# Ledger of designs, part 55: designed miniproteins, single chains

Each design is a single chain, and the fold is of that chain. pLDDT is the mean over its residues in the fold that is shown.

## One batch from the design tools (miniprotein)

Design m1896
Fold by ESMFold2-Fast:
Structure m1896 (fold): chain A 87 residues (1-87)
Amino acid sequence: MEEELEKLREETRKRLIDAVAEDISRVHGVPVEVVREAIEKYGIFNVIMVLIAGKDLEKVTPEEAREIALEFIDKALQKGKELARKL
């Protein structure tokens, strides 16, 4: 069962990467291969956050991409908590 679970996790991750890479490529006009390389180097969320921040995927380091993603997630979570308090 362990090997089947690991394969399922890998397949799910690859499918998500493929879908996200195609969407990012279409929306932002970046070649899908460049997006895939960035996802492998930075991770899906880091790539999305870098693009949302208006930064160049080729010029951002993996550490900078991680910081950008963490800052975005932190701000989004803070806004979510404020909204939840008002509900």
Scores: mean pLDDT 73

Design m1897
Fold by ESMFold2-Fast:
Structure m1897 (fold): chain A 71 residues (1-71)
Amino acid sequence: SSLELLAQEKLLLESNDAMINYKEQKARRERNRKQLMEKYRERYSTLMQDRRERMAKAGVAAEIGARIAAE
């Protein structure tokens, strides 16, 4: 019947729209994940740099203290 054909067409269109929306959402999630990973890498790099600077300063301070104690 014509009504059954119209119902079938509607289901196909709704299914296609759902698949398009799913693909768009997946692409957005992948972009967001990449942005978060880049932010994480930047933060990690900054923390490692700060740690190295602190250790270098601590080493210099310890050396100065040892020289003062030796006098």
Scores: mean pLDDT 78

Design m1898
Fold by ESMFold2-Fast:
Structure m1898 (fold): chain A 83 residues (1-83)
Amino acid sequence: SKEVEEAKKLIEEGNELFKQGRYDEAIRKYQEAIEKAKKALENGDGVEAQILRDLAERNLKVAQRFKERGITPEEALREAVAK
């Protein structure tokens, strides 16, 4: 559906912003993706819409944590590898 396609694009846009350390913008894109996925669920796109909603919600939580820590994804990966 249109809502499923829009949710996919918003998640992809959010992921690119997240990679750049632009967490506020990434968070906004993931929130928009969640809203599109919810509309797709209401329209009967059950399985695909549920997967997209779950993915966007997961990515949103990750982006919020990175924002709170004030670090880039590269810095977080470096810290995780270091212990």
Scores: mean pLDDT 81

Design m1899
Fold by ESMFold2-Fast:
Order: sequence, then structure tokens, then C-alpha cells
Structure m1899 (fold): chain A 75 residues (1-75)
Amino acid sequence: SSALEEVARHLREAAEATPAENREKVERLGLQAVIALQEGDIAAALAHLREAKTLTNEEGQAHIDRAIAVLERLA
């Protein structure tokens, strides 16, 4: 879906902005959020993204917030 593609794009941008030490963790949480969204579990997707925000910088947080905004429109 277009929403899934939009979320995936924002999460890729967040991972790219994330310092190398936490990049793999942010990528893993982003993947878990996408899987939860595909399963229709918006609450789980939001929880994974909120955790990812704690592991990234201001630029990465801005990209994750764009993904969260997409999910909140679906809830």
C-alpha cells in the first residue's frame, strides 16, 4: 500500500541519519514496525517506532515522526 511504502521510506531515511553504533538497532526496530503494520497491529508498530526514536539523533527522530504521523492516520 502507499502508506506502507511511505512508512518504509521514512524509516530508511531515519536509519541513514542514525550514527553507525545504533543504525542496525534502528533498522531492526523499523523492520519490526513494518511487519506489525502489515499484520494490522498499529499499536505494536507505534511502540517499535517510539523505541527507535530513543536510539537516533534529531534528524532521525524527524523521519520517525513522519512515519508515526502516517500510522496515526491509519489508527
Scores: mean pLDDT 89

Design m1900
Fold by ESMFold2-Fast:
Structure m1900 (fold): chain A 105 residues (1-105)
Amino acid sequence: MERMRELREEMERISAKPELSEEERFRFLEAAVEIQEALLEALRRGREALAELIAEVSGDPSLREEALAALASLSEEELEEAAARLEAAIAAARRLLEERRRERE
């Protein structure tokens, strides 16, 4: 719960800067991947789980009902396409992060 909000706040803090260091770009990518992984897991558990996570990331519990209503309008095919796209993005980002971690260590 708290972790998703902290990740979103870190990303907002980094993106608000006029210049990004290599370290800040790396932290932003790490936070983005962690949020994407959580979203994919929630999506696989169902619409209610995804709506709950969206509210947690936003820090606003009232968004859960709004997110759930919006997700109810999506077809199962649209959700499967979103999951497949997210899986591909996560795999690519994880590979890039591992390479960059090894180079910086």
Scores: mean pLDDT 77

Design m1901
Fold by ESMFold2-Fast:
Structure m1901 (fold): chain A 92 residues (1-92)
Amino acid sequence: PEEEERRRRLERHRQRTLEVLKKNADIYFKKAEEFLEKGRKEGPAYVDAALRAVDGMIAAAKAIQSLDPELGKKYLERAEKLREEVERIKAE
């Protein structure tokens, strides 16, 4: 049926958008982890950079959540844990 084909086309577009957003979230996550590691060894400027990377991950996760609530929640939970770790190091 035409409606099923239209639904499949919309779903394919949605999946492509999700793939881009997931890739962006993963990039920000890697940057945050790298900056955290440098912050522990080399100083506080890298801790601030890690916080900015976590903010980028949160923005991407919220966009993912608008398209896939369950997947977006997983990314948000991961970003929140990372933010807690960064804040803990910053408080030292």
Scores: mean pLDDT 80

Design m1902
Fold by ESMFold2-Fast:
Formats: structure tokens, C-alpha cells, sequence
Structure m1902 (fold): chain A 103 residues (1-103)
């Protein structure tokens, strides 16, 4: 999750800097940063899927309650990753739209 949050903030900063240039440069940078964020989000989701599998193994060893809490946390973290991604893409889109309105 922290890696996704950091990638999202970096994407916002990079696009904000690109907005000082041409609209074309800003659009190109927004696409580049969106693809980068998508890769980071997918990697983080995969790590959470691995944690869920480890929790299932712990449940079989008699730690059912601890495993259930771990699965719930992983599911909530995965939802948060999707939310951060969606919010960041919306931010980038709004920034590009405002830049295009200057023309």
C-alpha cells in the first residue's frame, strides 16, 4: 500500500511539472505515469494475494481466527489500492482538462 501511495504522489508531481510545458507534453506524461502506477498497483495486489494464501496455510495449522483477520485486512488493503488508483487517475484527468481549457 505505501508503495502505491508513493507512486500516486509521484505521478501527480510529474504531471503538475509537465503542465508547465505544452498540452501535448502534459498528456504524454500523464499516460506514462498512469501506466507506471498501474504496474505498481498490480504488483501490490499480487503481494496481498500471496498473504491470503499464507493465511490459508495458517488456518489449516489451527490458527483460524488469526488467518481470518489477515484475510480481511488483505481484502481491505486491495480495495484501498483500487481506490488510490482511481482517485489518482481522476486527478491526472482533471489537470489535463484544465490545461486544455487554456487553449
Amino acid sequence: MEKVEKAAEEAKKKVDEALKGTPKEAIEKAKEEAEKLKKVANEAAKELDEKEKEAEKAAKEGKKKEAEEEKKKAKEDKKRIAEIFKETISYLGDAIRKKLEEL
Scores: mean pLDDT 80

Design m1903
Fold by ESMFold2-Fast:
Structure m1903 (fold): chain A 85 residues (1-85)
Amino acid sequence: MLSDEEREAIVDKVQAEAERVRAEVEATKAVLPQLREQALAAGYSEEEAEKLVELVEELIKAYEAAVAGDKEKAKEYLRKADEIA
């Protein structure tokens, strides 16, 4: 599980590279509908595939919040991602 210090460091890095991160988030969102199918094809269980999709969705929300300048909301989504992982 990530510490508050580690979550803070991630948010700071995302904000420092906001334009690049925003582009990567949009690219990830474009392939997200295929992620579950790809996980299942790779031999993961239905539960593992659902957990992976949920994890990636929370990370996307965290990075979008960080890019938008909402540091507290970004840290909240990172905590939710930790709970899934």
Scores: mean pLDDT 78

Design m1904
Fold by ESMFold2-Fast:
Structure m1904 (fold): chain A 97 residues (1-97)
Amino acid sequence: VEEKLTKRAEEILRNRSLPPTAPEEEIKELEEKGLLIPGFSLEERTVKIIKSIAENLDPETARVVSLVIAAQLLQLREAGKDVEAFLEFVEEEVKKL
């Protein structure tokens, strides 16, 4: 289940990425940590969440969690659902790490 979720998350992020609002340097840092696929783009707020996860979790867990969060955000936006509540929830959970 977890392996299938990771693969599906990577597919969604690759094919349906939002235009990058985050600085290119921040995206490159996540790519070097194995948290992004080359050519992938993310919003600034999502990049900040992923960076916080990478600082507090082991690299393997951080990669899986980051891909799942980013994929969920893209799916919510594509479905026209409000992402603010989800982003606030994730930010609060990351603060507890």
Scores: mean pLDDT 63

Design m1905
Fold by ESMFold2-Fast:
Structure m1905 (fold): chain A 83 residues (1-83)
Amino acid sequence: SLEEIIKKAKEMLKTVTDPVLQNAAKQILKAAEYLKKGNVFEAEISLGIAKISLGVAKLIGAPAADIKAVEELIEEVEKILNE
């Protein structure tokens, strides 16, 4: 659910120390909140920024566990967008 994604993104912002992954988590949170309001276009933009941040985090060698957690949340948001 969007509420579970929002909860996970908020917890991720507390635990992830890498600033690029923190931005990805923040953009995932924004995307989920936009979807809750029915703002699909803004949600797609925020999710796109989250994906770019995830790509950068992978290139700079951010922690693998945090990368996986962000990637899984992006996949959960994409699943809702594709419904």
Scores: mean pLDDT 85

Design m1906
Fold by ESMFold2-Fast:
Structure m1906 (fold): chain A 115 residues (1-115)
Amino acid sequence: DDELLRKRAELFISDPSTSKSPDIQELAKKYNIPTPEEGKPKITITSDGVVTITLDKSNLPRVEKILDSLNIPYTVTEDGDDVIITAQVSPSTLSRLLERLREEFRVTEKNITRE
């Protein structure tokens, strides 16, 4: 069943021990599953509370839903195949935003740069 194979491929590509396997990479390409590094938002946080989120345009509605649910005003700029979302957030709002991004996209400290 192609649906079952796709779900298993998503599990394998999310595991760092299996994601580097040529067979798993070929399966990910077949089902257009992003690698753990490629599908996740890149987040930059400045000391003055500016958050910049860079992600694929196809994932923009998912991030906008999170931002809207937290009442965060933001701007969106197109950058090729990616979009850049910029928002000014308080420390408490930032903590909630990062929690929601960890839940939705499985963001880790590897995806977050603090300046």
Scores: mean pLDDT 73

Design m1907
Fold by ESMFold2-Fast:
Structure m1907 (fold): chain A 85 residues (1-85)
Amino acid sequence: MASEATLERTRLLLAELGSKVLQKDYKGALETLEEIEELAKEFDESVRDQLLKELEKVKKYIEEKDIEGAQLSIARATSLVESAR
């Protein structure tokens, strides 16, 4: 079970990830994504598996420079984190 601090930190990092994608800072976005992936390991298994799958999609969209696809997957990841609260 993720702590309140872990949930809040993950939410803030997802917002930062979205901002970096919009700014086309793909290197910074990938670095932020790696930090989120580490925090995701602290979530309950059902939410963790879904969250990691959405983060994998975000990584693919960033590598393809698909800003819209990346934002949609970030929104889904944010909803998963919010539901874990």
Scores: mean pLDDT 84

Design m1908
Fold by ESMFold2-Fast:
Structure m1908 (fold): chain A 77 residues (1-77)
Amino acid sequence: MKGLVTTQNGKKAVVEGKNARELGYGAAEAMHENSGVPLDAGTQMSAAFAALGAIEGGVGTVSRAAGEKGAGFITKI
């Protein structure tokens, strides 16, 4: 499965995974590398659920535990 990650600072990356969990973890890593979002378990879990949302509905939003702004979103491609 493929997803397009868009970070809060507008950077884009394509990520791949065999399932929603792998796709979400790849998205969390891309957000960390491109926007400095901490690569913590909460962000990884939020990204896995966002990947499920993207697979089912076309888009899923990744949330941060401590911030008013999300980490970004994942779009199905």
Scores: mean pLDDT 73

Design m1909
Fold by ESMFold2-Fast:
Structure m1909 (fold): chain A 112 residues (1-112)
Amino acid sequence: SRIQRLVDTALQEIKRYTEELLSLVDSPEAAEHVLAAGDYLAQAIRFVADFQDYQKAENYLKKAEQYYQEAIKLVPESKQAALAEKVEKLMEETLKVMSQISDENNKAIEAL
């Protein structure tokens, strides 16, 4: 389905961004926060796609943002801006995909 393709693409992009972010953090603690944040983003997408649970998805997005902010604090100040910019881009792309999944869900209901 189109929804399944949007989910698969979004999860692949989260994985790709997570690998890129991991290459920018030298601290094991920062790496753990990046991995946790990525998992929360993946779960947020699944809550929208599988359950149409927008409140739970929003809560998981907020958890992801908190973990990313903690990871940013653990890197040298000279690298914080670049890391924050990449995180912001990932968050924006995730929100766009969640919106697209929501639109496709609404179209499927209207076709009934």
Scores: mean pLDDT 85

Design m1910
Fold by ESMFold2-Fast:
Structure m1910 (fold): chain A 61 residues (1-61)
Amino acid sequence: SWAEAQLRDPDQVVADARELGLRGASEERRDAFVRTVRDVAGDDTADLAREAFEQGLRERE
Protein backbone atom coordinates (compact mmCIF):
# COMPACT_ATOMS: atom_id res chain seq x y z
CA SER A 1 0.00 0.00 0.00
CA TRP A 2 1.03 3.66 -0.27
CA ALA A 3 1.25 3.94 3.53
CA GLU A 4 3.61 0.94 3.73
CA ALA A 5 5.74 2.39 0.91
CA GLN A 6 6.12 5.62 2.93
CA LEU A 7 7.19 3.61 6.00
CA ARG A 8 9.85 1.81 3.89
CA ASP A 9 11.43 5.17 2.89
CA PRO A 10 13.94 6.01 5.68
CA ASP A 11 14.12 9.70 4.69
CA GLN A 12 10.32 10.05 4.88
CA VAL A 13 10.18 8.12 8.18
CA VAL A 14 12.85 10.40 9.70
CA ALA A 15 11.00 13.53 8.48
CA ASP A 16 7.64 12.28 9.84
CA ALA A 17 9.15 11.23 13.19
CA ARG A 18 10.94 14.58 13.62
CA GLU A 19 7.71 16.47 12.81
CA LEU A 20 5.83 14.35 15.38
CA GLY A 21 8.48 15.27 17.98
CA LEU A 22 8.35 18.98 17.04
CA ARG A 23 4.57 18.89 17.61
CA GLY A 24 5.10 17.40 21.06
CA ALA A 25 3.31 14.13 20.38
CA SER A 26 2.66 11.82 23.36
CA GLU A 27 4.86 8.85 24.31
CA GLU A 28 1.95 6.56 23.34
CA ARG A 29 1.83 8.09 19.85
CA ARG A 30 5.65 7.87 19.55
CA ASP A 31 5.66 4.19 20.60
CA ALA A 32 2.83 3.32 18.17
CA PHE A 33 4.67 4.99 15.26
CA VAL A 34 8.04 3.36 16.09
CA ARG A 35 6.37 -0.07 16.48
CA THR A 36 4.64 0.28 13.08
CA VAL A 37 7.94 1.31 11.44
CA ARG A 38 9.70 -1.69 13.06
CA ASP A 39 7.02 -4.10 11.77
CA VAL A 40 7.09 -2.74 8.20
CA ALA A 41 10.70 -1.51 7.66
CA GLY A 42 12.73 -3.27 10.38
CA ASP A 43 14.79 -2.41 13.44
CA ASP A 44 17.32 -0.07 11.80
CA THR A 45 14.65 2.24 10.36
CA ALA A 46 12.68 2.09 13.64
CA ASP A 47 15.81 3.19 15.55
CA LEU A 48 16.25 6.12 13.12
CA ALA A 49 12.59 7.06 13.73
CA ARG A 50 13.11 7.07 17.51
CA GLU A 51 16.24 9.24 17.20
CA ALA A 52 14.46 11.69 14.86
CA PHE A 53 11.51 11.93 17.25
CA GLU A 54 13.84 12.73 20.18
CA GLN A 55 15.61 15.36 18.04
CA GLY A 56 12.24 16.94 17.21
CA LEU A 57 11.30 17.07 20.91
CA ARG A 58 14.65 18.71 21.73
CA GLU A 59 14.21 21.31 18.96
CA ARG A 60 10.72 22.07 20.33
CA GLU A 61 12.34 23.15 23.65
Scores: mean pLDDT 81

Design m1911
Fold by ESMFold2-Fast:
Structure m1911 (fold): chain A 90 residues (1-90)
Amino acid sequence: SEELVKKGKEEAQTYVDNALTDPEKAKESIKKVEELIFELKKQGDLKAAAEVASYLAQALSEVYKSKGDLDLARYYEEDAREARRLAEAL
């Protein structure tokens, strides 16, 4: 679903926007993105699930980079690239 992918992207951005200023809201946004990925997988929409997973991984990379954890930032950046490749292949 294009709508669920868009919602996943918006929630991942909400996580980035709130990670340093509102940890409770940031945590809620991560949970919402994870629930969307789970629902898409349950529906068999593996392409959309991989696309939303790439947005979550990219968001995590940005937040860890902002916190100075460059090793975790690089790890999630690689996860985001692999999830994008999977989505494009499906």
Scores: mean pLDDT 89

Design m1912
Fold by ESMFold2-Fast:
Structure m1912 (fold): chain A 60 residues (1-60)
Amino acid sequence: AEQVLVLFKKSAIKEIDKVLALGGKFGTQLSNGDLLFGLPASAVGELMKLDAFRGASQLQ
């Protein structure tokens, strides 16, 4: 399965419902306050449109 780790700014908390609706699974909050989620690679195009999007990396 195409799963990716997606990094969001702390401000993503305002849009967390959208991230979860796209199949987002909360991973952790980093020391700088940024949020890490696991998401389907197919969701990345929608997630890139969010102001809080920082980047994505492949899981497997």
Scores: mean pLDDT 75

Design m1913
Fold by ESMFold2-Fast:
Structure m1913 (fold): chain A 78 residues (1-78)
Amino acid sequence: ELDKLAEIVREYIKKKKLSLDEVEELLTKIFEKADEILEKNNLYGLDEEQKVEVLKEAIAEVFEELGELEEAEKVRKI
């Protein structure tokens, strides 16, 4: 499942031909969103399945914020 999430992000980077700076911005937004979800819901001591679910939600939310609704939907279908 984590591999599928990584593949969607990787294919998006290729499709949009993102520069290194744009890739860093995208990854930063994803990790910041994951941290926000963890803090807001007081989640700690997560198992692997829960960690993947947090990353999935973070990636989907970031794509939605960027207006990339098709990519967000791909993430949510995993």
Scores: mean pLDDT 78

Design m1914
Fold by ESMFold2-Fast:
Structure m1914 (fold): chain A 69 residues (1-69)
Amino acid sequence: NAAVKAAIKAVKSALLAAATAISAAILKKQHGIAVNVSAAAVAALASLPTSTLLAILTAVAKAIAALDA
């Protein structure tokens, strides 16, 4: 039904936003590249080790793939 499809789309959008913020934090940490995302979120995520950020990004990618199935 439409409500279920809307809920899945909203969750997928939230997961994509999280992946974007994590990717921006990795880019800032390793390459000094600024990406147009929440500066506070990027700063908080950039305090974490890159290995932790990559593990979270992998988990988010798997969740997005599961929603597409």
Scores: mean pLDDT 72

Design m1915
Fold by ESMFold2-Fast:
Structure m1915 (fold): chain A 57 residues (1-57)
Amino acid sequence: ARTKRELILLQTTVLLMVGLEGSIAKAAEALGISQSTVSRLLNEMIKEGDLSKINLK
């Protein structure tokens, strides 16, 4: 991504929404984005380790 801040904010928002709703479909609907976008962002966060780092706090 071109801007790290926007990417981090979006990834954090996706993580929180998926965690709260328990569903990729519900999180996508709440965020107004596609399910494929949510899935892709989650996979990127898992691969980079950001998801584990955020979940520890």
Scores: mean pLDDT 64

Design m1916
Fold by ESMFold2-Fast:
Structure m1916 (fold): chain A 66 residues (1-66)
Amino acid sequence: SMELEKIKKEVEEEKARHATAFELMGLDEDEQLKAASMAIAARKLNTAEDGSEAGKLAKEIYEKIK
C-alpha cells in the first residue's frame, strides 16, 4: 500500500492545484478524481503525441484511488 499512498498523495496535490477551477466548473468528487488523474498522466507522459497512453495511465490512477 506504499504505492497506493503515494498515488493518493499525488491525486490530493493535483486536486488542490485545481480546487478553485473544479468548484467553478461544478465537478463532483468522481469528476474531480478523473480530471486530476488525467492531468497527472498527461504531465508524467508528456502526451503531446499520444493521448492513448495518458488515458491508460489516468484510468490506472483513477481505479487505484476510487
Scores: mean pLDDT 77

Design m1917
Fold by ESMFold2-Fast:
Structure m1917 (fold): chain A 74 residues (1-74)
Amino acid sequence: EEKKKKLAKQYKSLADYFEKLGHPAMAHYYRGKAYLLEGKYDEAIEHFREALALDPSNRMAQKLLEEAEKKKKE
């Protein structure tokens, strides 16, 4: 519980870092991971879709997008 909240916060910090460096694909990817950990599936889906629009080769983003879409339907 607490561990998931801390990890989500760390992913948001990583996303902010990549955004400042001009790497929007990675920024969206890590924001998606943070929202997925928080159970915010709509937000996670949007960020993974943006990450894949910018970098279609990110297989982990594809897998996590599928996971978020499945969890939203449940």
Scores: mean pLDDT 86

Design m1918
Fold by ESMFold2-Fast:
Order: sequence, then structure tokens, then C-alpha cells
Structure m1918 (fold): chain A 57 residues (1-57)
Amino acid sequence: DQQVLEQQRQRADDLRSNSDSADSLGDSLAKHDPDLSAKARATGDRLRQEADQLLAS
């Protein structure tokens, strides 16, 4: 179903966008709050992994 494939691509794009935002937040927090920075980067990694897994299925 073309609609399902389009929804999966959109979801993957959203996950990647959120991953990039989490990475940017991590970078901005690195000097001020290293613990929160690490959590933001971990969130970014997880979202990117979810996007990759979604597109692989």
C-alpha cells in the first residue's frame, strides 16, 4: 500500500528530525549541564536507530 510506505517515510523523517534536535540540544548543553547533554545525545541515538529500523522493515 503506497499510503503505508508514505506514512513510514514520514515517520522516519520525523524521527530523524527529532534526533537532530536532540543532538543540537546535547551540543548546546555540553558545557552547562553534561548529564543532561549525555541524556539528550542518548535520545538522539535511540531515535536515529528507530528510524533506521523502521525503514529496514
Scores: mean pLDDT 82

Design m1919
Fold by ESMFold2-Fast:
Structure m1919 (fold): chain A 65 residues (1-65)
Amino acid sequence: MSIEESADIAEKNGKYDLAKKLKKWRDEVEEKGRTVPGLGPEERERVLREMEEVQKKANELVKKS
């Protein structure tokens, strides 16, 4: 599940504070994603892993809430 999908689910469930937090994380992940084409292979792999971890954390927070 993407962070955007997680934010939408949180908002639909009345978890507006969580939805706002997840939308901020989505913006941060999108900003990181825009840097990926300019990175070397090792840095690219690290950034992609960090983005995936944020998405997993967002999904877990929505499921727990």
Scores: mean pLDDT 78

Design m1920
Fold by ESMFold2-Fast:
Structure m1920 (fold): chain A 93 residues (1-93)
Amino acid sequence: DEKEKKVEELKERIEELLKKLEEVAGQPPSEENVKKALELVGEILELQKEIGEIAGPEAAKKVGEEFAERFKEAMKKLEETHGEIMEELEKKA
């Protein structure tokens, strides 16, 4: 009961972050947009981990599968629009 409510709240947060990631991926290439996108990715992964801690790995996997296609498309778009900047940031790290 309580666990189901928390999982639903976390799914709603993932949905919001994924929409922001999709928006950033479509923006003009910039280091600021790459950093924002990576922060959004990190937050999404953290929320997926929290779902696993609350409801177990099967619940986390199911939620991950639900968002997998959109996440994959957003990451592909980010690579297409910001890939060169991402490579430059990777080299400096």
Scores: mean pLDDT 80

Design m1921
Fold by ESMFold2-Fast:
Structure m1921 (fold): chain A 94 residues (1-94)
Amino acid sequence: SKEDYLKEIENRIESIENSIASLESLVPQSDEEKKLIDEMIEINRKTLEELKKIKKQVEASTDEKEIEKLYREAKKIVNESEKKLDEIVEQMKK
């Protein structure tokens, strides 16, 4: 249902906001680590803005097919964001 899709998008928005807060609380051990943390924050902030935009579009729509398409776009945005974040985390381990 539209309400279920909105709830899932809202949960993801909250999770990303919490991730940003956690990253902002980190004390970098080096200038290089700070740059990677700042990049992770920027990726999360961009993802957050895109998800908020999709949420508004879902709220405004009465077309079930459009709502499903918007939800799939939200999933794709999150998956692409997670992949980029995983690549940065892997760089931090090296």
Scores: mean pLDDT 87

Design m1922
Fold by ESMFold2-Fast:
Structure m1922 (fold): chain A 95 residues (1-95)
Amino acid sequence: MSPQELEGEITVAFVRMLVWEAKKLLEKGDDEAAVEMMELAAELIERNAAVLSPEQKAEIREALEEALEAAKKYGSKEAVERIEEEVERAYEALE
């Protein structure tokens, strides 16, 4: 595996981990911590977007959609808005 391929795999793994934690935090009503996990995910995606393959970008988009769905189901209006902003930021970086 090239260093770029490894960085891409690490990025996908960390984004999925952050989304998993955000979903758990939303289910517990810890909206602020869930938003912080999504901010970290968006920052990681923005920094590493250039090394991601099209398939890795698709996997990340899937994870972001899961986070947004969890926010809409469990989160406050404010948490939904903030998570939507971070998801939009991540999607722009993945273009």
Scores: mean pLDDT 87

Design m1923
Fold by ESMFold2-Fast:
Structure m1923 (fold): chain A 81 residues (1-81)
Amino acid sequence: MKEEVERMIEAFERAAQLAEKAGKVDLATLLYTASAILRKMVEEGKYEEALEDGHRLAQRLAELFEKEGITDAARLVREAA
């Protein structure tokens, strides 16, 4: 469970870097914020809650990336869910 959340956080941070490279600063900020929230949950031992929230967030972020045409980031986020 903790390892799954950590993989999801890494995927969000990598997707954020792709968003930045594409000039989508607001989208990158959303992903960095999401990863920070998940990291805090992990620090608090809330692994199950972090995984559930992360899965829901990954789905929404993947849809947003698809809308913006950043297909590689959308795939990365969806595969981490």
Scores: mean pLDDT 82

Design m1924
Fold by ESMFold2-Fast:
Structure m1924 (fold): chain A 88 residues (1-88)
Amino acid sequence: EPIEHVKRAIEALKEGNYEEAAEHFLRAAELDPNPVFRETYLYIAALAVKGKREEALKLAQRLLSAMENGDVDEIEKILEEAKKILKE
């Protein structure tokens, strides 16, 4: 399930294992049929790999809460924030 990989990615981020976190987000993207969710996982993975570590963790935790609540509007907001941070 995509959500299980997001949970594992968050654990990896907390432990400072950014490559492992990115692998879990990539796996979530492969499993998720929703294009907004897929793109959100990929942008958070890019932040983790690019050294935007605190931002990646905060967005990942918000993403997990939004997924658990079915809050698609929040996921769209997370995606736009991730895009903005990655450009910096």
Scores: mean pLDDT 87

Design m1925
Fold by ESMFold2-Fast:
Structure m1925 (fold): chain A 108 residues (1-108)
Amino acid sequence: MEAQIAEIEARQQALLQKAAENPDEVLREVIELARRLGLPRVAKAVEDLLNKKISVSELVDVLSEELGIDKSTLERIIREASKELKWDKRVVAALILREALERHERAR
């Protein structure tokens, strides 16, 4: 394996482990990423989710508006992944959001 691929895999594994152990820290990292990408409404929604001010469904509404992702598709993916992986919906939402933000940055 090339060094770059090994580093990416190690970072992904560390993030998955961190998300399982401490989902609040993953949500904080997502807030910082959203702010760096110039998506303040997304950052606020994740912060509100972390502080129990909104539900995962309300976060999905903001993501649908800001990133153009279909709301019903996001809700279904989060629900199904949470049930299959036995993870908290907040953990699943944080991981999906991080991927969506990374894709948004690449699309520019």
Scores: mean pLDDT 70

Design m1926
Fold by ESMFold2-Fast:
Structure m1926 (fold): chain A 66 residues (1-66)
Amino acid sequence: APAPVYTTDPEARKLLDEAIELAKKIPDTSEHVAEAVGLILRGISARTVEEVQADLEALKKRLEEA
């Protein structure tokens, strides 16, 4: 079965786990939930650690502004 290579990187795995936990805590606003899901899917798509980290920080900033 095709497995995302990204999830074998321990640093990338930590960022993905953090994104999943953040998604679980997001209030029931459809835009924030959709953004969190998008971040998780990008992580699964074998993005670099830096790209996933940047997406996660952008999501956190948007939650602070909301």
Scores: mean pLDDT 58

Design m1927
Fold by ESMFold2-Fast:
Structure m1927 (fold): chain A 96 residues (1-96)
Amino acid sequence: ASMEEVEKAIEEAKKVLEEGLKLAEELKKLDEEEGTAYESLLEAQLENVEKAKEAAKIDPDGAYEAALAGLEKAKKLKEEIKKKLEELKKKEEEEK
């Protein structure tokens, strides 16, 4: 993979992680413990994609694979947070 492809994959992963962090803040308003846990997981993944950028200087193909894996994990975390938010909002409407 080219360095440009690695950088694009990292930038896309960061964007998804940042969107996930915003959703985690919304989740904290409804469930502080779960929101904080997801925030920590998203921050850990953000660190991992930054490490992939440094690894690209030595192994751009391996860094590209790591960046793509990071993007998939970011998307999965974002969907899990969205699902949890929808479930909690539905429960609040049913309980009140």
Scores: mean pLDDT 80

Design m1928
Fold by ESMFold2-Fast:
Structure m1928 (fold): chain A 97 residues (1-97)
Amino acid sequence: KAIELLKEAIEKLKKAIEAAKKGDLEKAKELTKEAIRLLKKAADLAPDRPEITSLAVSAMLLAAAALVYIDRGDLEGAIESLEAAIELVEELKKLVE
């Protein structure tokens, strides 16, 4: 269950980066918000594993930071934050496999 949510979150974050690179800021924000929802749902499935919850929360905070960067027009900062979030979600996926 958690693996599928994490795979969807990674796909949404990658598409958010593509949207940001194309200047589609509304699409980038929409995809980033969907990724945050998926990560929150994945964290809720592992309440007895603090290492999983910590990585999920960190990835959510990086995705939320990307939303702030997009709103400020800092596309470089947004893309870097989204890429960092993807790296944490990939590590989280390894822990739940």
Scores: mean pLDDT 86

Design m1929
Fold by ESMFold2-Fast:
Structure m1929 (fold): chain A 82 residues (1-82)
Amino acid sequence: MAPTPGLTPEEQRALRLIAERPVTVDELAKELGISKERAQAIVDRLEARGLVRRTEDGKYVPATPEEMRAGLEALNAEAAAA
């Protein structure tokens, strides 16, 4: 399985947090220490890549748990190799 190249460290942290639990843009902004506008841009990019989706409650979750798990495993393998 190919890693997702081109994710920034902020986007990688956002993906990990979303994979751990459903989060709102406000919660994501607080956890990452960034503005709501920046957090919105990050989730929009992740959603465009098919990595996350927005729920009715305004929270972001993995678009597919299986693909997200595999993607995170690939990212962790690269981090272990660096």
Scores: mean pLDDT 71

